Designed miniproteins, single chains. Designs and how they scored, part 24

Each design is a single chain, and the fold is of that chain. pLDDT is the mean over its residues in the fold that is shown.

## One batch from the design tools (miniprotein)

Design m806
Fold by ESMFold2-Fast:
Structure m806 (fold): chain A 60 residues (1-60)
Amino acid sequence: LREQARELLEAGASPEETVRRLTDEVAAGTDFSGLSAEEALARAREIYERVARIVREVAE
């Protein structure tokens, strides 16, 4: 995630674009099968928060 965030930012992506792209990528690679709707939403929220934090740290 940190390497991918740095690569996207160096390529000229904004922090907002980087968060969006990496969140989508991590979500696409995550298995949500077998989860309830509540569990799936919680997992998606955790992914977003983790990615946003990493991108913020890398952008500094």
Scores: mean pLDDT 79

Design m807
Fold by ESMFold2-Fast:
Parts: structure tokens; sequence; C-alpha cells
Structure m807 (fold): chain A 75 residues (1-75)
């Protein structure tokens, strides 16, 4: 995936808004997209830790990360 820090920042901001609304799976999708567009960000690691604490399974987290990666690699 080509690096795009500006687009990554937009995904990170939206992901934070979704996280604050309790929309954890949608937040994870946005943080994953942010990380794939700017791998230097710690946002995905932080989001995964928060979602585990909120009771989201590792299997569900891994599935969503894989889906978002595939979607961005095809675009």
Amino acid sequence: VPRDPARAAEYERRGLELLLQGRYLEALRHFTAAWLLDPETAALGFAVAVLREKGVSDEEIERIIAEVREELERA
C-alpha cells in the first residue's frame, strides 16, 4: 500500500470519533487503514489494546485487519 500520511491522519481522526461512540469494530477498520497508509503510527497497536480490554476477540480483530489490508491492496 502506498504511503499517504494525510489520508492516514483522516482515518485516525474518524477512528477516534467512532471509538468514543462505542463503535469499536468500525474504529478498528479506520485505525487499520491509517496504519497501512502510515506504518510509523502507533494507532493500530493502541486501538487493538483498547478493543481487547472492551472484550473484542483476537480472532475478530485479526479478521478485520486482514479484510482492510486486502481492500486497500486491491484499490
Scores: mean pLDDT 77

Design m808
Fold by ESMFold2-Fast:
Structure m808 (fold): chain A 82 residues (1-82)
Amino acid sequence: NPEVEAKLRAFLERIRPIQEEAAERLEGADEEERRRIEAEAARRLAPLAEEAARELEPLDPELAEKLREQAAEARAFVAEVE
């Protein structure tokens, strides 16, 4: 499944710096700062997961659904942090 693998690789490459930045910022953060850092990461990750899901829908609809679920959870978390 070279198309699915290529799309997943591109998605993982896009989210890696966001995850690394969040991990570094979480070092030494208090509870309030931790929630803000996680919310910022979630705001950036959600649209990327939605884009990946849209691109994967015709190739792997089950994987696309999983990515949409992840994006929805991320958006719900962001809304909760307000």
Scores: mean pLDDT 85

Design m809
Fold by ESMFold2-Fast:
Structure m809 (fold): chain A 82 residues (1-82)
Amino acid sequence: MSTKQIIAAGGLALYLEEVEKISEEEAIKIASEKFGVSEEDIRRARYILKTELSKEEIKKIGELALKGKTEEALKLFKESLK
């Protein structure tokens, strides 16, 4: 499974929770179905994103993930760590 799909799925789940006010479990399920990522990998990605990134950075990653821009989401994640 690719890192870009995992990061995009985690970002989408957090975006759906914070912006769309969807429950954590439903947001994880939607992200899992969209990106073909396991719910376990999405929970790990959510933890990493919440630990390493600001709410604004997470929102931008989620917006990119919603548009299917997984490469751009991964690039933003990497840039936000530096």
Scores: mean pLDDT 85

Design m810
Fold by ESMFold2-Fast:
Structure m810 (fold): chain A 80 residues (1-80)
Amino acid sequence: SPEVQKKAKEILEKILKIAKENLSEEQFKELKEEMEKMLSKVKSLDDVKQLVAWAVRKMLELGKEDTAARIAQVTGEILS
């Protein structure tokens, strides 16, 4: 769906903006590459939600709890 692809791209852009402000250059590069790979496979809103859940979990694994919360908040507003 073109609408699903548009929402997925908007969410990716918002996540990458937040991540860039809170991660090292190397961590950001790795996150961006993995998320762009996942975006290429997105076909449904559930896939978009899984992409968001993955990004939030990745931030938590990196000890970036405030960044994880911010991503969840911003993406939740787009998905509502």
Scores: mean pLDDT 85

Design m811
Fold by ESMFold2-Fast:
Structure m811 (fold): chain A 78 residues (1-78)
Amino acid sequence: LDELKKKLQELVLKNAEAFASVEPTEEARALFAELVEGMLSGELSEEEALQLLIDLYNEDPELFGSLYNLLREAIAAA
């Protein structure tokens, strides 16, 4: 989680304005649930989760922004 949080913060700082107003979508919520479930079950490693987020940032920054807001809340609650 610490490495994931650090990488997410780096990406957000680079594009802070673009992500500030992004509302969570149903697609982002579904992906968030999958990510959390995989990490909690041990099926998805921190490295795999980080790579997925990097790929999303490059391929679909809007989806990444929605997902980031959900992850930020989860990380703050952990």
Scores: mean pLDDT 68

Design m812
Fold by ESMFold2-Fast:
Structure m812 (fold): chain A 71 residues (1-71)
Amino acid sequence: DKKVSEQIKELIKKMSEAVKNGDYKTAAEYAKEALDLFGANKDSELVRSTFLKEVLEHQDEFEKALSAVKF
């Protein structure tokens, strides 16, 4: 759980950096990876709290990253 929590933190920080650089495709890939890790570990309170905190701290960037992906 702690390792997954750390991976999610790193992915969201990389996503935020990519958005700031205008690289929305790379940002979307990092956001997708963070979401996949969250989904695979949703039963972990540590993973849930970490994901929520990081998403809230990077909300604007996360929204921009996800909007770059076609559904």
Scores: mean pLDDT 80

Design m813
Fold by ESMFold2-Fast:
Structure m813 (fold): chain A 81 residues (1-81)
Amino acid sequence: SQAIIDMIREFADAIEPVDPETAERLRKLAEELEKLDKENTEEARERGHKLMEEVAKLLEEVYEKNEEETRKILDEILSKL
């Protein structure tokens, strides 16, 4: 879903001042997800699920390290959906 990919990119941009390493990793995952979304194969869907699991783990890690800032960013992104 393009909406989810866009959300990942928006989060990465917002968290970059606090955690630039995680921001860069999230951008790379978003780029890979966008490429897989265009392939329309079962293998691409399975790989997409694995990349989304990696996104979730990175979000959990950044939340634990920067809870207050991460919460504010997520609230702003979710309020636009």
Scores: mean pLDDT 81

Design m814
Fold by ESMFold2-Fast:
Structure m814 (fold): chain A 67 residues (1-67)
Amino acid sequence: SMAAEEQALVEKARAEIEALLASDEPLEDKLAGLARLEASLPALAETHPAAAAEIARLVAEARARLA
């Protein structure tokens, strides 16, 4: 199981992604939001690789929902 700190990071990212998807923003702005999250993942992976991997999965799922 993921450490509590990593789980908190995943839940924060999940909430940000769901808020972004639920917003009435243009598609390009939603994709830009997902791209910003994705750009942060290499740095996160240096300290929290499990959280980074799960957030990457959530971003990919969100992109599929917008396609």
Scores: mean pLDDT 86

Design m815
Fold by ESMFold2-Fast:
Structure m815 (fold): chain A 74 residues (1-74)
Amino acid sequence: TASAYADADPEALERAIEEIRRLLGQGKSVREAVAEVLSRYDIPDPTRTALEVAALRDDGESAIQTLELARRAV
C-alpha cells in the first residue's frame, strides 16, 4: 500500500505480532514462527536480530514483546 516504509512500518509490525501469536497458538515452534514472520515482513535491525535471538532461545514471550516494543517506538 501507499504507506509502506522500509524502516518503520507500524502496520507491518502489527501484522507480524498477530501472525506470530497465531502461529504459536497453532503449535508451531518460536523458531518456525519467527522465520515465517521475517520472511513475510521487512523488519529492520535491531528488532530483526532480537527476534532471531528469541527464536534461538525458544522464547515466544520475548519474541512478541520485541515486536510490541518496536511498534510502540515507531
Scores: mean pLDDT 75

Design m816
Fold by ESMFold2-Fast:
Structure m816 (fold): chain A 59 residues (1-59)
Amino acid sequence: SKEAEAARKAAEAGDAAGAAASAWLNGQVGDPEMGRKGVEAAAKGDAEAAAEYAELASR
């Protein structure tokens, strides 16, 4: 999804908040558990994990 791509770009730039936003939005329309895990990863400062969960949430 475009949100998953945006999350990946945010993670490449070190933007954990951007990755978290994408994970949360993808969770609303896809898998809410993966969206939640993405937000939690970003809260720990792990933008890469947050982006990965955002992509999983969109599946």
Scores: mean pLDDT 75

Design m817
Fold by ESMFold2-Fast:
Structure m817 (fold): chain A 89 residues (1-89)
Amino acid sequence: GLAAQQARLDALEARLAGATTLEEAQEVVREAADLLIEIGLQHPDVTRGIGEVLRAIGAEIDAERATTLEEAQRLAREVLARARELLAE
């Protein structure tokens, strides 16, 4: 439910804050993207939901191509912020 998804977001934000390597930040992007996909698939507006799924997939692809910790951290923050916005609706 919503509370469980919010708890997952909080846990991922804490993991990102502790990430010291590119690989650790990339893992956060992947798990945040998975959460955003779940939220998108549950969205009452199907067109909007599909858009969020595509956004999450794009972020995961960008994270695999990221060459710096800073780049992966920015991607993770963007995905987590978007998931938080959707859960606040």
Scores: mean pLDDT 88

Design m818
Fold by ESMFold2-Fast:
Structure m818 (fold): chain A 94 residues (1-94)
Amino acid sequence: MLLSDEQVEELLELLKKFKSSEEFRKALLKFYERMGFPELPSDDELKALEVQFELFKEGKLDEEEKRHLAETIFVGVEDKEKAIKLFKEIVEEL
């Protein structure tokens, strides 16, 4: 597992605060830029995350699928605490 159960739960609570998949997509782009990723996710990767986000908001994901969504967002993230802090800051900017 890439994330602890507490880290997954914290990230999922932050995701609940986004009103739309478009808002979520914009937040992801800000997140990856602020994390200093050398390359941003492709349009297809972002669309896949938007689909998973909509399923999450509709209560259609099981516990393993919710974990997979959280871990997919944080793929390549070395500092998980910094990542969660940045995500909180981005949510507060909405």
Scores: mean pLDDT 83

Design m819
Fold by ESMFold2-Fast:
Structure m819 (fold): chain A 70 residues (1-70)
Amino acid sequence: MAKKLVEDYIAFIKKLADAALAAGASKADVIALVERAADAFAYHLEREGLKEAAEEVRKRAKEYIAELEA
């Protein structure tokens, strides 16, 4: 299911972001990591015809970035 694939990938990005923050990475570096990871995956999903899944990845990443900026 595309929904599970999106959920698993977002969980993976968050795990990497949390590890980077724990290691002393700046918010800016972590935001850049999240953006790059989400964009790469969304682009791949769009190419596979999974447009809704790609949109969901971008949306979830944007929400997480807003949380990091707060």
Scores: mean pLDDT 82

Design m820
Fold by ESMFold2-Fast:
Structure m820 (fold): chain A 74 residues (1-74)
Amino acid sequence: VEERLENLKKEEKELFDKQIDTAVEMIRAAVDLVTGGDEEAPERIAQLGAESNELQKKMDEVRAEIKRLEEELG
């Protein structure tokens, strides 16, 4: 159970890092849109938003499992 909890916390960190990367790319795309450089920026922002939503769902699942295991161990 403790080993599973450690693995889930590692997975949560990896998903969090992916979320940060996605957020950085969304900011970059928004800057490109505002500076008038990228006509495809709205489509890219929409794609990154969908990806962020999927990552959030996975993080919610991992966090729910972590909470369940911590309640079992605590």
Scores: mean pLDDT 78

Design m821
Fold by ESMFold2-Fast:
Structure m821 (fold): chain A 58 residues (1-58)
Amino acid sequence: AAEELKKLQEAVIIARQALKDNNGNVAKAREEALQALRKQGFSNDTINRAINQAIAEQ
């Protein structure tokens, strides 16, 4: 639904920022994004989808 899509989009923005902050180092970006998104209360499913989408868009 719209709420789930909005959450995914917010998570993708955070994942993209993590990739930028780590100069495209996927392993470090994944760890940082996972920690940040978990702290903000995102679900594991949303976090994994967001990180995978951000990586695929590079």
Scores: mean pLDDT 79

Design m822
Fold by ESMFold2-Fast:
Structure m822 (fold): chain A 78 residues (1-78)
Amino acid sequence: MYSEEAVRKALAELGFPLAEGESLVDHLVRRTFLSREDAENFLRGEPSPHSPLSPVEQLAASLGVPVSRLSAALRRHR
């Protein structure tokens, strides 16, 4: 499981910082093509019921970054 703090720091490192007062789920929905359900499932470490991709793969594709880069950023902020 990734903490919300780790995801927030990883997104900032990748060039997608949160706006002041914005929730992480709202930020992911606004900046990516993830549904709210898929964003919430990503934060819980649960697979999306509507996609064959893992949550990390789906987020990386939506942001236009390699999965390895996103995974490395997430691990650095654990």
Scores: mean pLDDT 69

Design m823
Fold by ESMFold2-Fast:
Structure m823 (fold): chain A 61 residues (1-61)
Amino acid sequence: MDEEIRRRYAERMRAAMRANVELFGGVLPDTLAALDPEKHSEAEIEGFREGREEVVREVRA
């Protein structure tokens, strides 16, 4: 169950980051959206981080 949530949030973060890269000519947003650990599950937070890291690696490769 948590693996599916993590994957879904990673995909959402990748999509959002890639859209921002296209809009700003390869400039990545410096921050994740503010995440409240009490409002988001560990799986959701982990998903966001994994998605962001993947796009950062893709752009910087």
Scores: mean pLDDT 64

Design m824
Fold by ESMFold2-Fast:
Structure m824 (fold): chain A 99 residues (1-99)
Amino acid sequence: MEETLKEIEKIFNEMIELVKNADTLSREEVRRKLLELYQKAVDIVEKSDLPEETKDRIIAVIGRTFAEVMRALDAGDKEKAIEAIKNGLKEVRKIFEES
């Protein structure tokens, strides 16, 4: 459980760094890398020994976070994208504390 949370935290931190450096990359490259990080986060949760209900809750948060990040970047708002990632990670941590 603790190891799974740490792996998810690492992916979310990589998303923050990607958004911070988005201006150094093409829009297509940013989208591709965000999709890769999203898929890695989902795979980490699905491969974990967490209860199925807990997995579903975490995957829902990851998916919502990804969608919010993409919408914020489409609007040119990197601060909102970073805030969405931080809020998503906070919600994931809360799920782990309650499970």
Scores: mean pLDDT 85

Design m825
Fold by ESMFold2-Fast:
Structure m825 (fold): chain A 103 residues (1-103)
Amino acid sequence: SALEDEMIDLFEKIIALLQELRDQETNPNLKTLLNSGITGNRAFIESLRDPNATLLQKQVVALAALSSIELAIRKMEEENAFPDAVKELRDYYKRLRRLVLEM
């Protein structure tokens, strides 16, 4: 669907940003958190592409992905890391939250 395609595009943008931040990050705890975010967002894309996944299963994975992004933002802000990327992630989070509510 157009909604699922828009969500996948947004998750791919989030993954690309998290990969860039991970490659620049030297703090092992933040690097682990960023890797978890990448893995979670990839799992959500796979769930959206699965014709056998129920709407509830897709919603549960989407909410987990949102929580992962929010945690990454919070930890980056606490460490005063990547302020411009944090702003971009906040925009992606807001857009993604809106799309999830339309599921």
Scores: mean pLDDT 84

Design m826
Fold by ESMFold2-Fast:
Structure m826 (fold): chain A 119 residues (1-119)
Amino acid sequence: MKKYSLTLDFTVYDKAGNVLQQSRLYVEMEDGEIVAYENATFNYDPSVHGGFVVDVSFTGAPDNAAQAAAEEEISAALAKETTVSITINFADNTTTEVSLAGQSLGDALQAMQDAIAAA
């Protein structure tokens, strides 16, 4: 049984650099399929928040070649699972949902950054 997990840790900070909020997206895979996940939700107010940092981690890969293969398998599985998403709640009571389906992790992170920049 081949097990991998992906964690995206989101840290939101104010304009002075103080940590305001933390949220996590977690995805667990077995044999090339997503078996469990937790979606990330965070609040963003461009008048208060100074930005966010995303820390990406993978487990279940014993070396660099296995890690690259795990990253590709997770990306392929995410392309099939339309319910794995990151939700941003804005201070004006609008929300933006970024689905990880059908795009790379880099493209999903860029879509989040674009949504924040448009707020």
Scores: mean pLDDT 73

Design m827
Fold by ESMFold2-Fast:
Structure m827 (fold): chain A 57 residues (1-57)
Amino acid sequence: RVDELAERLRRADEQGMTALGAELDRLAGESPQLALEALARAEGRPPVPVFPPEPAP
């Protein structure tokens, strides 16, 4: 899940990044928001929503 993916990303080296990239791409296809959250956590950034909070007119 998100925490598991984030930890894998943090531990992964440049070479291991290829396999993790494929898993991230698959997750992004299902839930782009979850993929973004996993990436943010792995990089130590705050989670950011996929869509803006402001509603379109």
Scores: mean pLDDT 64

Design m828
Fold by ESMFold2-Fast:
Structure m828 (fold): chain A 68 residues (1-68)
Amino acid sequence: SEKEKLEEAGKVIAEGLAEAAKRLRPDAKVEVTYEVEGDTVTVTLTVDGITYTGLYSKEQALEILKNV
């Protein structure tokens, strides 16, 4: 169940970042991926070939999920 919560958190964070990027830059090519390894959620966002990587602890990911 905890792994399922982290997978859901990763999905929510990734989708939120992609939506925010599209709102700020409607014509941009936006790609997003996420990965859960143990207690860490990694989200990779690419906007027009520029890549941003965010690392979220279990506590950070679950707090974000709770506030959505």
Scores: mean pLDDT 84

Design m829
Fold by ESMFold2-Fast:
Structure m829 (fold): chain A 70 residues (1-70)
Amino acid sequence: MEIDLSAYTPEQLQEMIELLDELIKELEKKIEELKSKGTPEDLAEAKKLEAQKQKLLELKKRLEEELKKL
């Protein structure tokens, strides 16, 4: 699926950025919880969530760049 960010209004882009911020914060909380448990399984899951967090940060940056164009 192609996500055409140019099809979104400034208000929709801002809403998406805010939702991504909430998701990133929830992932950070989950990563910290998993790291505090310290089991090999929890650490492996934390690493997976850190990779997902990086992808969300890149998406947020792209949305912010599109918002600046408008």
Scores: mean pLDDT 80

Design m830
Fold by ESMFold2-Fast:
Structure m830 (fold): chain A 104 residues (1-104)
Amino acid sequence: SKETQELIGEVEQIITALEHGLENLDKIKSKEQLLAFLDNLISFLESFLHLNLPVIKKLLESLRELRAKLESGELSTDEGKEKLKELLREAIEELKKIKEELEK
């Protein structure tokens, strides 16, 4: 359906953005840069909440928790980058499975 094709396109856009985010994480050198990256990623993902995909809501909750732990100093910048890489890889895998199911 047209609705299914539109949803596939939006899921593809999210996958591409998260993959690009993963590639650019190694360029982040400071806590301030990592917090700014997280704020931009959170705002981007919030624009897709209307899709009602549990993976997006779950990722947003995890990113907000990660941001709070980085801001408080509970996690170092390097620990935060590694945790963020894990969260993005998991979300990309789940979104790719959703896309595959929608294409059936």
Scores: mean pLDDT 89

Design m831
Fold by ESMFold2-Fast:
Structure m831 (fold): chain A 72 residues (1-72)
Amino acid sequence: LSTEQQRVLVKVTREAIDELDANPDADRDALIKQARDRTVKELQKAGASPEEAQRAADAVETVLRVHADELA
């Protein structure tokens, strides 16, 4: 990922973590799916390949699932 794509990834990930922290009783699977979809969309808009965007979305999902487990 380029520096600009990396900035987008950090922003999307942070926003998703903040949403999980603010809503611990929310549907975590739905929130994680929304974060994945947003990651793919925003990274592709920033010029990432579909493969790079999906790999980044997988990383975001892993981070969010670990974070959600710690909130439970």
Scores: mean pLDDT 79

Design m832
Fold by ESMFold2-Fast:
Structure m832 (fold): chain A 64 residues (1-64)
Amino acid sequence: MKITVSDIKNPEAVERLLVRGYVTGRVSNVKRISETTYEFEAPDEKTAKELAKELEALGAKVEV
């Protein structure tokens, strides 16, 4: 599942979430598109929805 996170208010918190996701296999293929936008992949739809909720809680916009 490809996920785009944009309109990032707290880039440090988002980067920490993505790093933890990478270490735990929930996040792969992380690409920084801009200062406020990242693209990455989740292994399945359930994990994608969970990550979207976590990122939205940080004030970011998420597209799955």
Scores: mean pLDDT 84

Design m833
Fold by ESMFold2-Fast:
Structure m833 (fold): chain A 62 residues (1-62)
Amino acid sequence: SREEIREKLRKKAEKYPQITEEDIEQAVDVAMSLYEAGHIPESLVEPIAMMILDQIIKVKSS
């Protein structure tokens, strides 16, 4: 579910003090929007949300 994906991203983000709740929500929202638009299967929502979070971490850590 969306809530389970958000919690997984939040747990990863605990190690990165520069990452905000808004960053986590953005990653989940983008991945969910792709699924709801029919662009990706449900099985890719979590991997894509995690990939987006990883990019946000990289940008904010540089």
Scores: mean pLDDT 85

Design m834
Fold by ESMFold2-Fast:
Structure m834 (fold): chain A 65 residues (1-65)
Amino acid sequence: SLEDEINAAMATIALAVLGVEAEVSIEDGNLIVEFHGASEELKEKAREELKKIAEQLGLKGVIFR
């Protein structure tokens, strides 16, 4: 849906602002995030920020691979 595309784009922009590169998609109202080359510290920070974003966007949650 258009909402899924917008939500994925918003999450991608937020991660880019944090300096994190990841692949982002939406599946059944969940934000799916796969990190490529991010440090453990950046991953932890990204997890906290993405949880807040998911809540703001009304998503069910965030799933990390």
Scores: mean pLDDT 81

Design m835
Fold by ESMFold2-Fast:
Structure m835 (fold): chain A 94 residues (1-94)
Amino acid sequence: SLDDILAAERDGLVAAARQNLALGREYFKQGNYQKAVSSFVSAALLAAAADDYALLSEIFAESSKFLRETSTSETDKKLADRLDKLSEKYRAKA
């Protein structure tokens, strides 16, 4: 059925989002911040496509935490603050 196809597609997107979240964490640990950012962005887009707002909230919270741990710039502090607000917004939708 269409519902079964859409459920399978959503499950695949969620799995890919979790894989990219794990890759983002690993790249940050390695100091490869450009690849870490790309992986976190990919994770967020995949979670959003899956309508998995709980996972999207988790990804934004994790991204904010790593940004705060890796940067002291005012621009990155403001970005982390926006990510925290996005995390709260999507947690409320979950």
Scores: mean pLDDT 87

Design m836
Fold by ESMFold2-Fast:
Formats: structure tokens, sequence, C-alpha cells
Structure m836 (fold): chain A 85 residues (1-85)
């Protein structure tokens, strides 16, 4: 599950990059990559499902301009991920 945890960490970093990105097409690209990584992680370790859900939700909030909510969701994802280490 270490590999699955690293995939989710990479997905979290991609969503963090969305918060700094002003180009909508680049934000979409970052979100699609983050979703792909979370799905790959879930195929390895289903215990990551709550973390993956928070990461995807954070990305969707970022796309809507709800950056404060996205940051909160990313923080919750990081806290839950630490519980699985």
Amino acid sequence: SKEAIELVKEAIELVREMLKEKDVIKQIGLLLRAIGLTLEALSIDKRLEPVAELVVEAGLQAMQGNYEEAEKLLKEAEEKLKELE
C-alpha cells in the first residue's frame, strides 16, 4: 500500500497546483491526472477510498472557484492519509 499512498500524495499535489493555476484548461488537465492517480491507488488499496473522494471533491471545488473549500478538503485528505501510514 506504500505505492498507493504515494499515488494519492501525488494527486493531492496536483490539486494544490490547481489552486495556483488561472488557466481553466490547465486546471482541467491537473484534475483529470489527479482523478487517474486516485483510481489507480484505489485499484491497489481500497482503504484509500475516503481520501480519494476528498481529493476529487477538492478538485471539483477548485474548478468552481471555491478555493477555500478546496484547501479544507485537501487538509482533511492529508490527515486521513496519515492515519493509513
Scores: mean pLDDT 88

Design m837
Fold by ESMFold2-Fast:
Structure m837 (fold): chain A 70 residues (1-70)
Amino acid sequence: SGAIRQKLLEEQIKSLKEEIDKMMDYLGMPKAKREEIEKKIEAQPSLQDQYEFLFKEHMKLVREIKKMKS
């Protein structure tokens, strides 16, 4: 049902937010960058758009962490 799909998407968004926060902390990123991301999430018109935005931000952080570990 649509309700189950929305719940799963909300849980995925929550997990991505938690992972991004951990990655940003690991990279020593300033609080202002976290606030910028939160504002951009709030500006998204749907949960799907929020998920896609967060996925792209997560991938950017993965690349930055790889640079630090090499």
Scores: mean pLDDT 82

Design m838
Fold by ESMFold2-Fast:
Structure m838 (fold): chain A 57 residues (1-57)
Amino acid sequence: MKELVELNEEASLETQPFGAEQVAGNPPGAVETAAAQAVNKETNKKFEELLKKKEEE
């Protein structure tokens, strides 16, 4: 079983030298941040606060 793990790890290592640099150079976190924002939106808590803010405004 460890043999399969080593093979998978080797493939990942090959991607690191050029793939990792590309990810670091580009906005990989930006995409992740957008996803996190979507999850936060589902909570709808921010929406309710905005509604109350509008009423007070």
Scores: mean pLDDT 54

Design m839
Fold by ESMFold2-Fast:
Structure m839 (fold): chain A 85 residues (1-85)
Amino acid sequence: SIADLIKEMIEEGKSIEEIKKFLLAVIDSMLATEDDEERRALLERMRKLIPSATKEELVLIAEAIDLLYRGDLAGAQKLIDEIEG
């Protein structure tokens, strides 16, 4: 999962900037092939959050990406709503 990869990067001592670049690349790749407008809107929200995100928020964003891969749009939205307030 993307969340497990991010947790591993944190444990290996990767910089927050390297983790952000990785997640942005994942989101950009997903946006390039996504046809669903609601899923695209959520991916754009994630994209905007990443530059200012904490390590904890980056893990939540990665968990939301995993939920989108499983078809759980509502679960993914809930996690992103928690970050935005």
Scores: mean pLDDT 88

Design m840
Fold by ESMFold2-Fast:
Structure m840 (fold): chain A 58 residues (1-58)
Amino acid sequence: MDAANQQNLDDYKYLVMEKVGVSQEEADSMSFQQLVDLIAQAMRPSAETGRETARELG
């Protein structure tokens, strides 16, 4: 637990906003652990990117 890492928190919020597509308000409401988890989920399934192309959510 690194509470002294302000830069890390800002970087994670930026990633969540850009990759996941959440708003700044939502990212601000999230905890550090939630931000890390969301980033891990967004970056883990690379194969899902190909599937999404076929699905076309509309």
Scores: mean pLDDT 65

Design m841
Fold by ESMFold2-Fast:
Structure m841 (fold): chain A 80 residues (1-80)
Amino acid sequence: MSEETKEKLEKFEKDVEETIEYIKKNLEGEKKEEAIEKLKKILEETKEQVKNAKSDEEALEILHKATGEVQKVLKEVLEP
């Protein structure tokens, strides 16, 4: 894994952790716990997939898709 891909993975991890903290502060109850669990699963699966990627291009594509999944969770949580 290249240093650039590693830095992008570290940024993704930080962005997901910051999103989880935002949810912890701004949401309550079942929706909070469900969203946090989904985000943790996305993070865990993305880290494993990036680690097993055959090329930097594949790793970057995985990170791009994972970012979209994080955005989808946020949209679902923010909808009434």
Scores: mean pLDDT 81

Design m842
Fold by ESMFold2-Fast:
Structure m842 (fold): chain A 74 residues (1-74)
Amino acid sequence: AEAEKEALLAELERLAAEYIALLDRVDPQNAAAVKAFLDRVVANIRAQPPERAVRQARRLIAELRAGIEKLRAS
């Protein structure tokens, strides 16, 4: 559970960084605000027990992957 949480948090942080880097190229004004928001969400997930953290991380990972694909297609 803890090992799964840490692996998913590492993937989440990697995808968040990729998403923000892509967003910064097309909308730098919103990128800073979105980064601050994602940093808070990731910190909140990290603070939670492994079972809740894993569920929330998987959900956000799916959303970030979809967002990255849309930005790359642009």
Scores: mean pLDDT 85

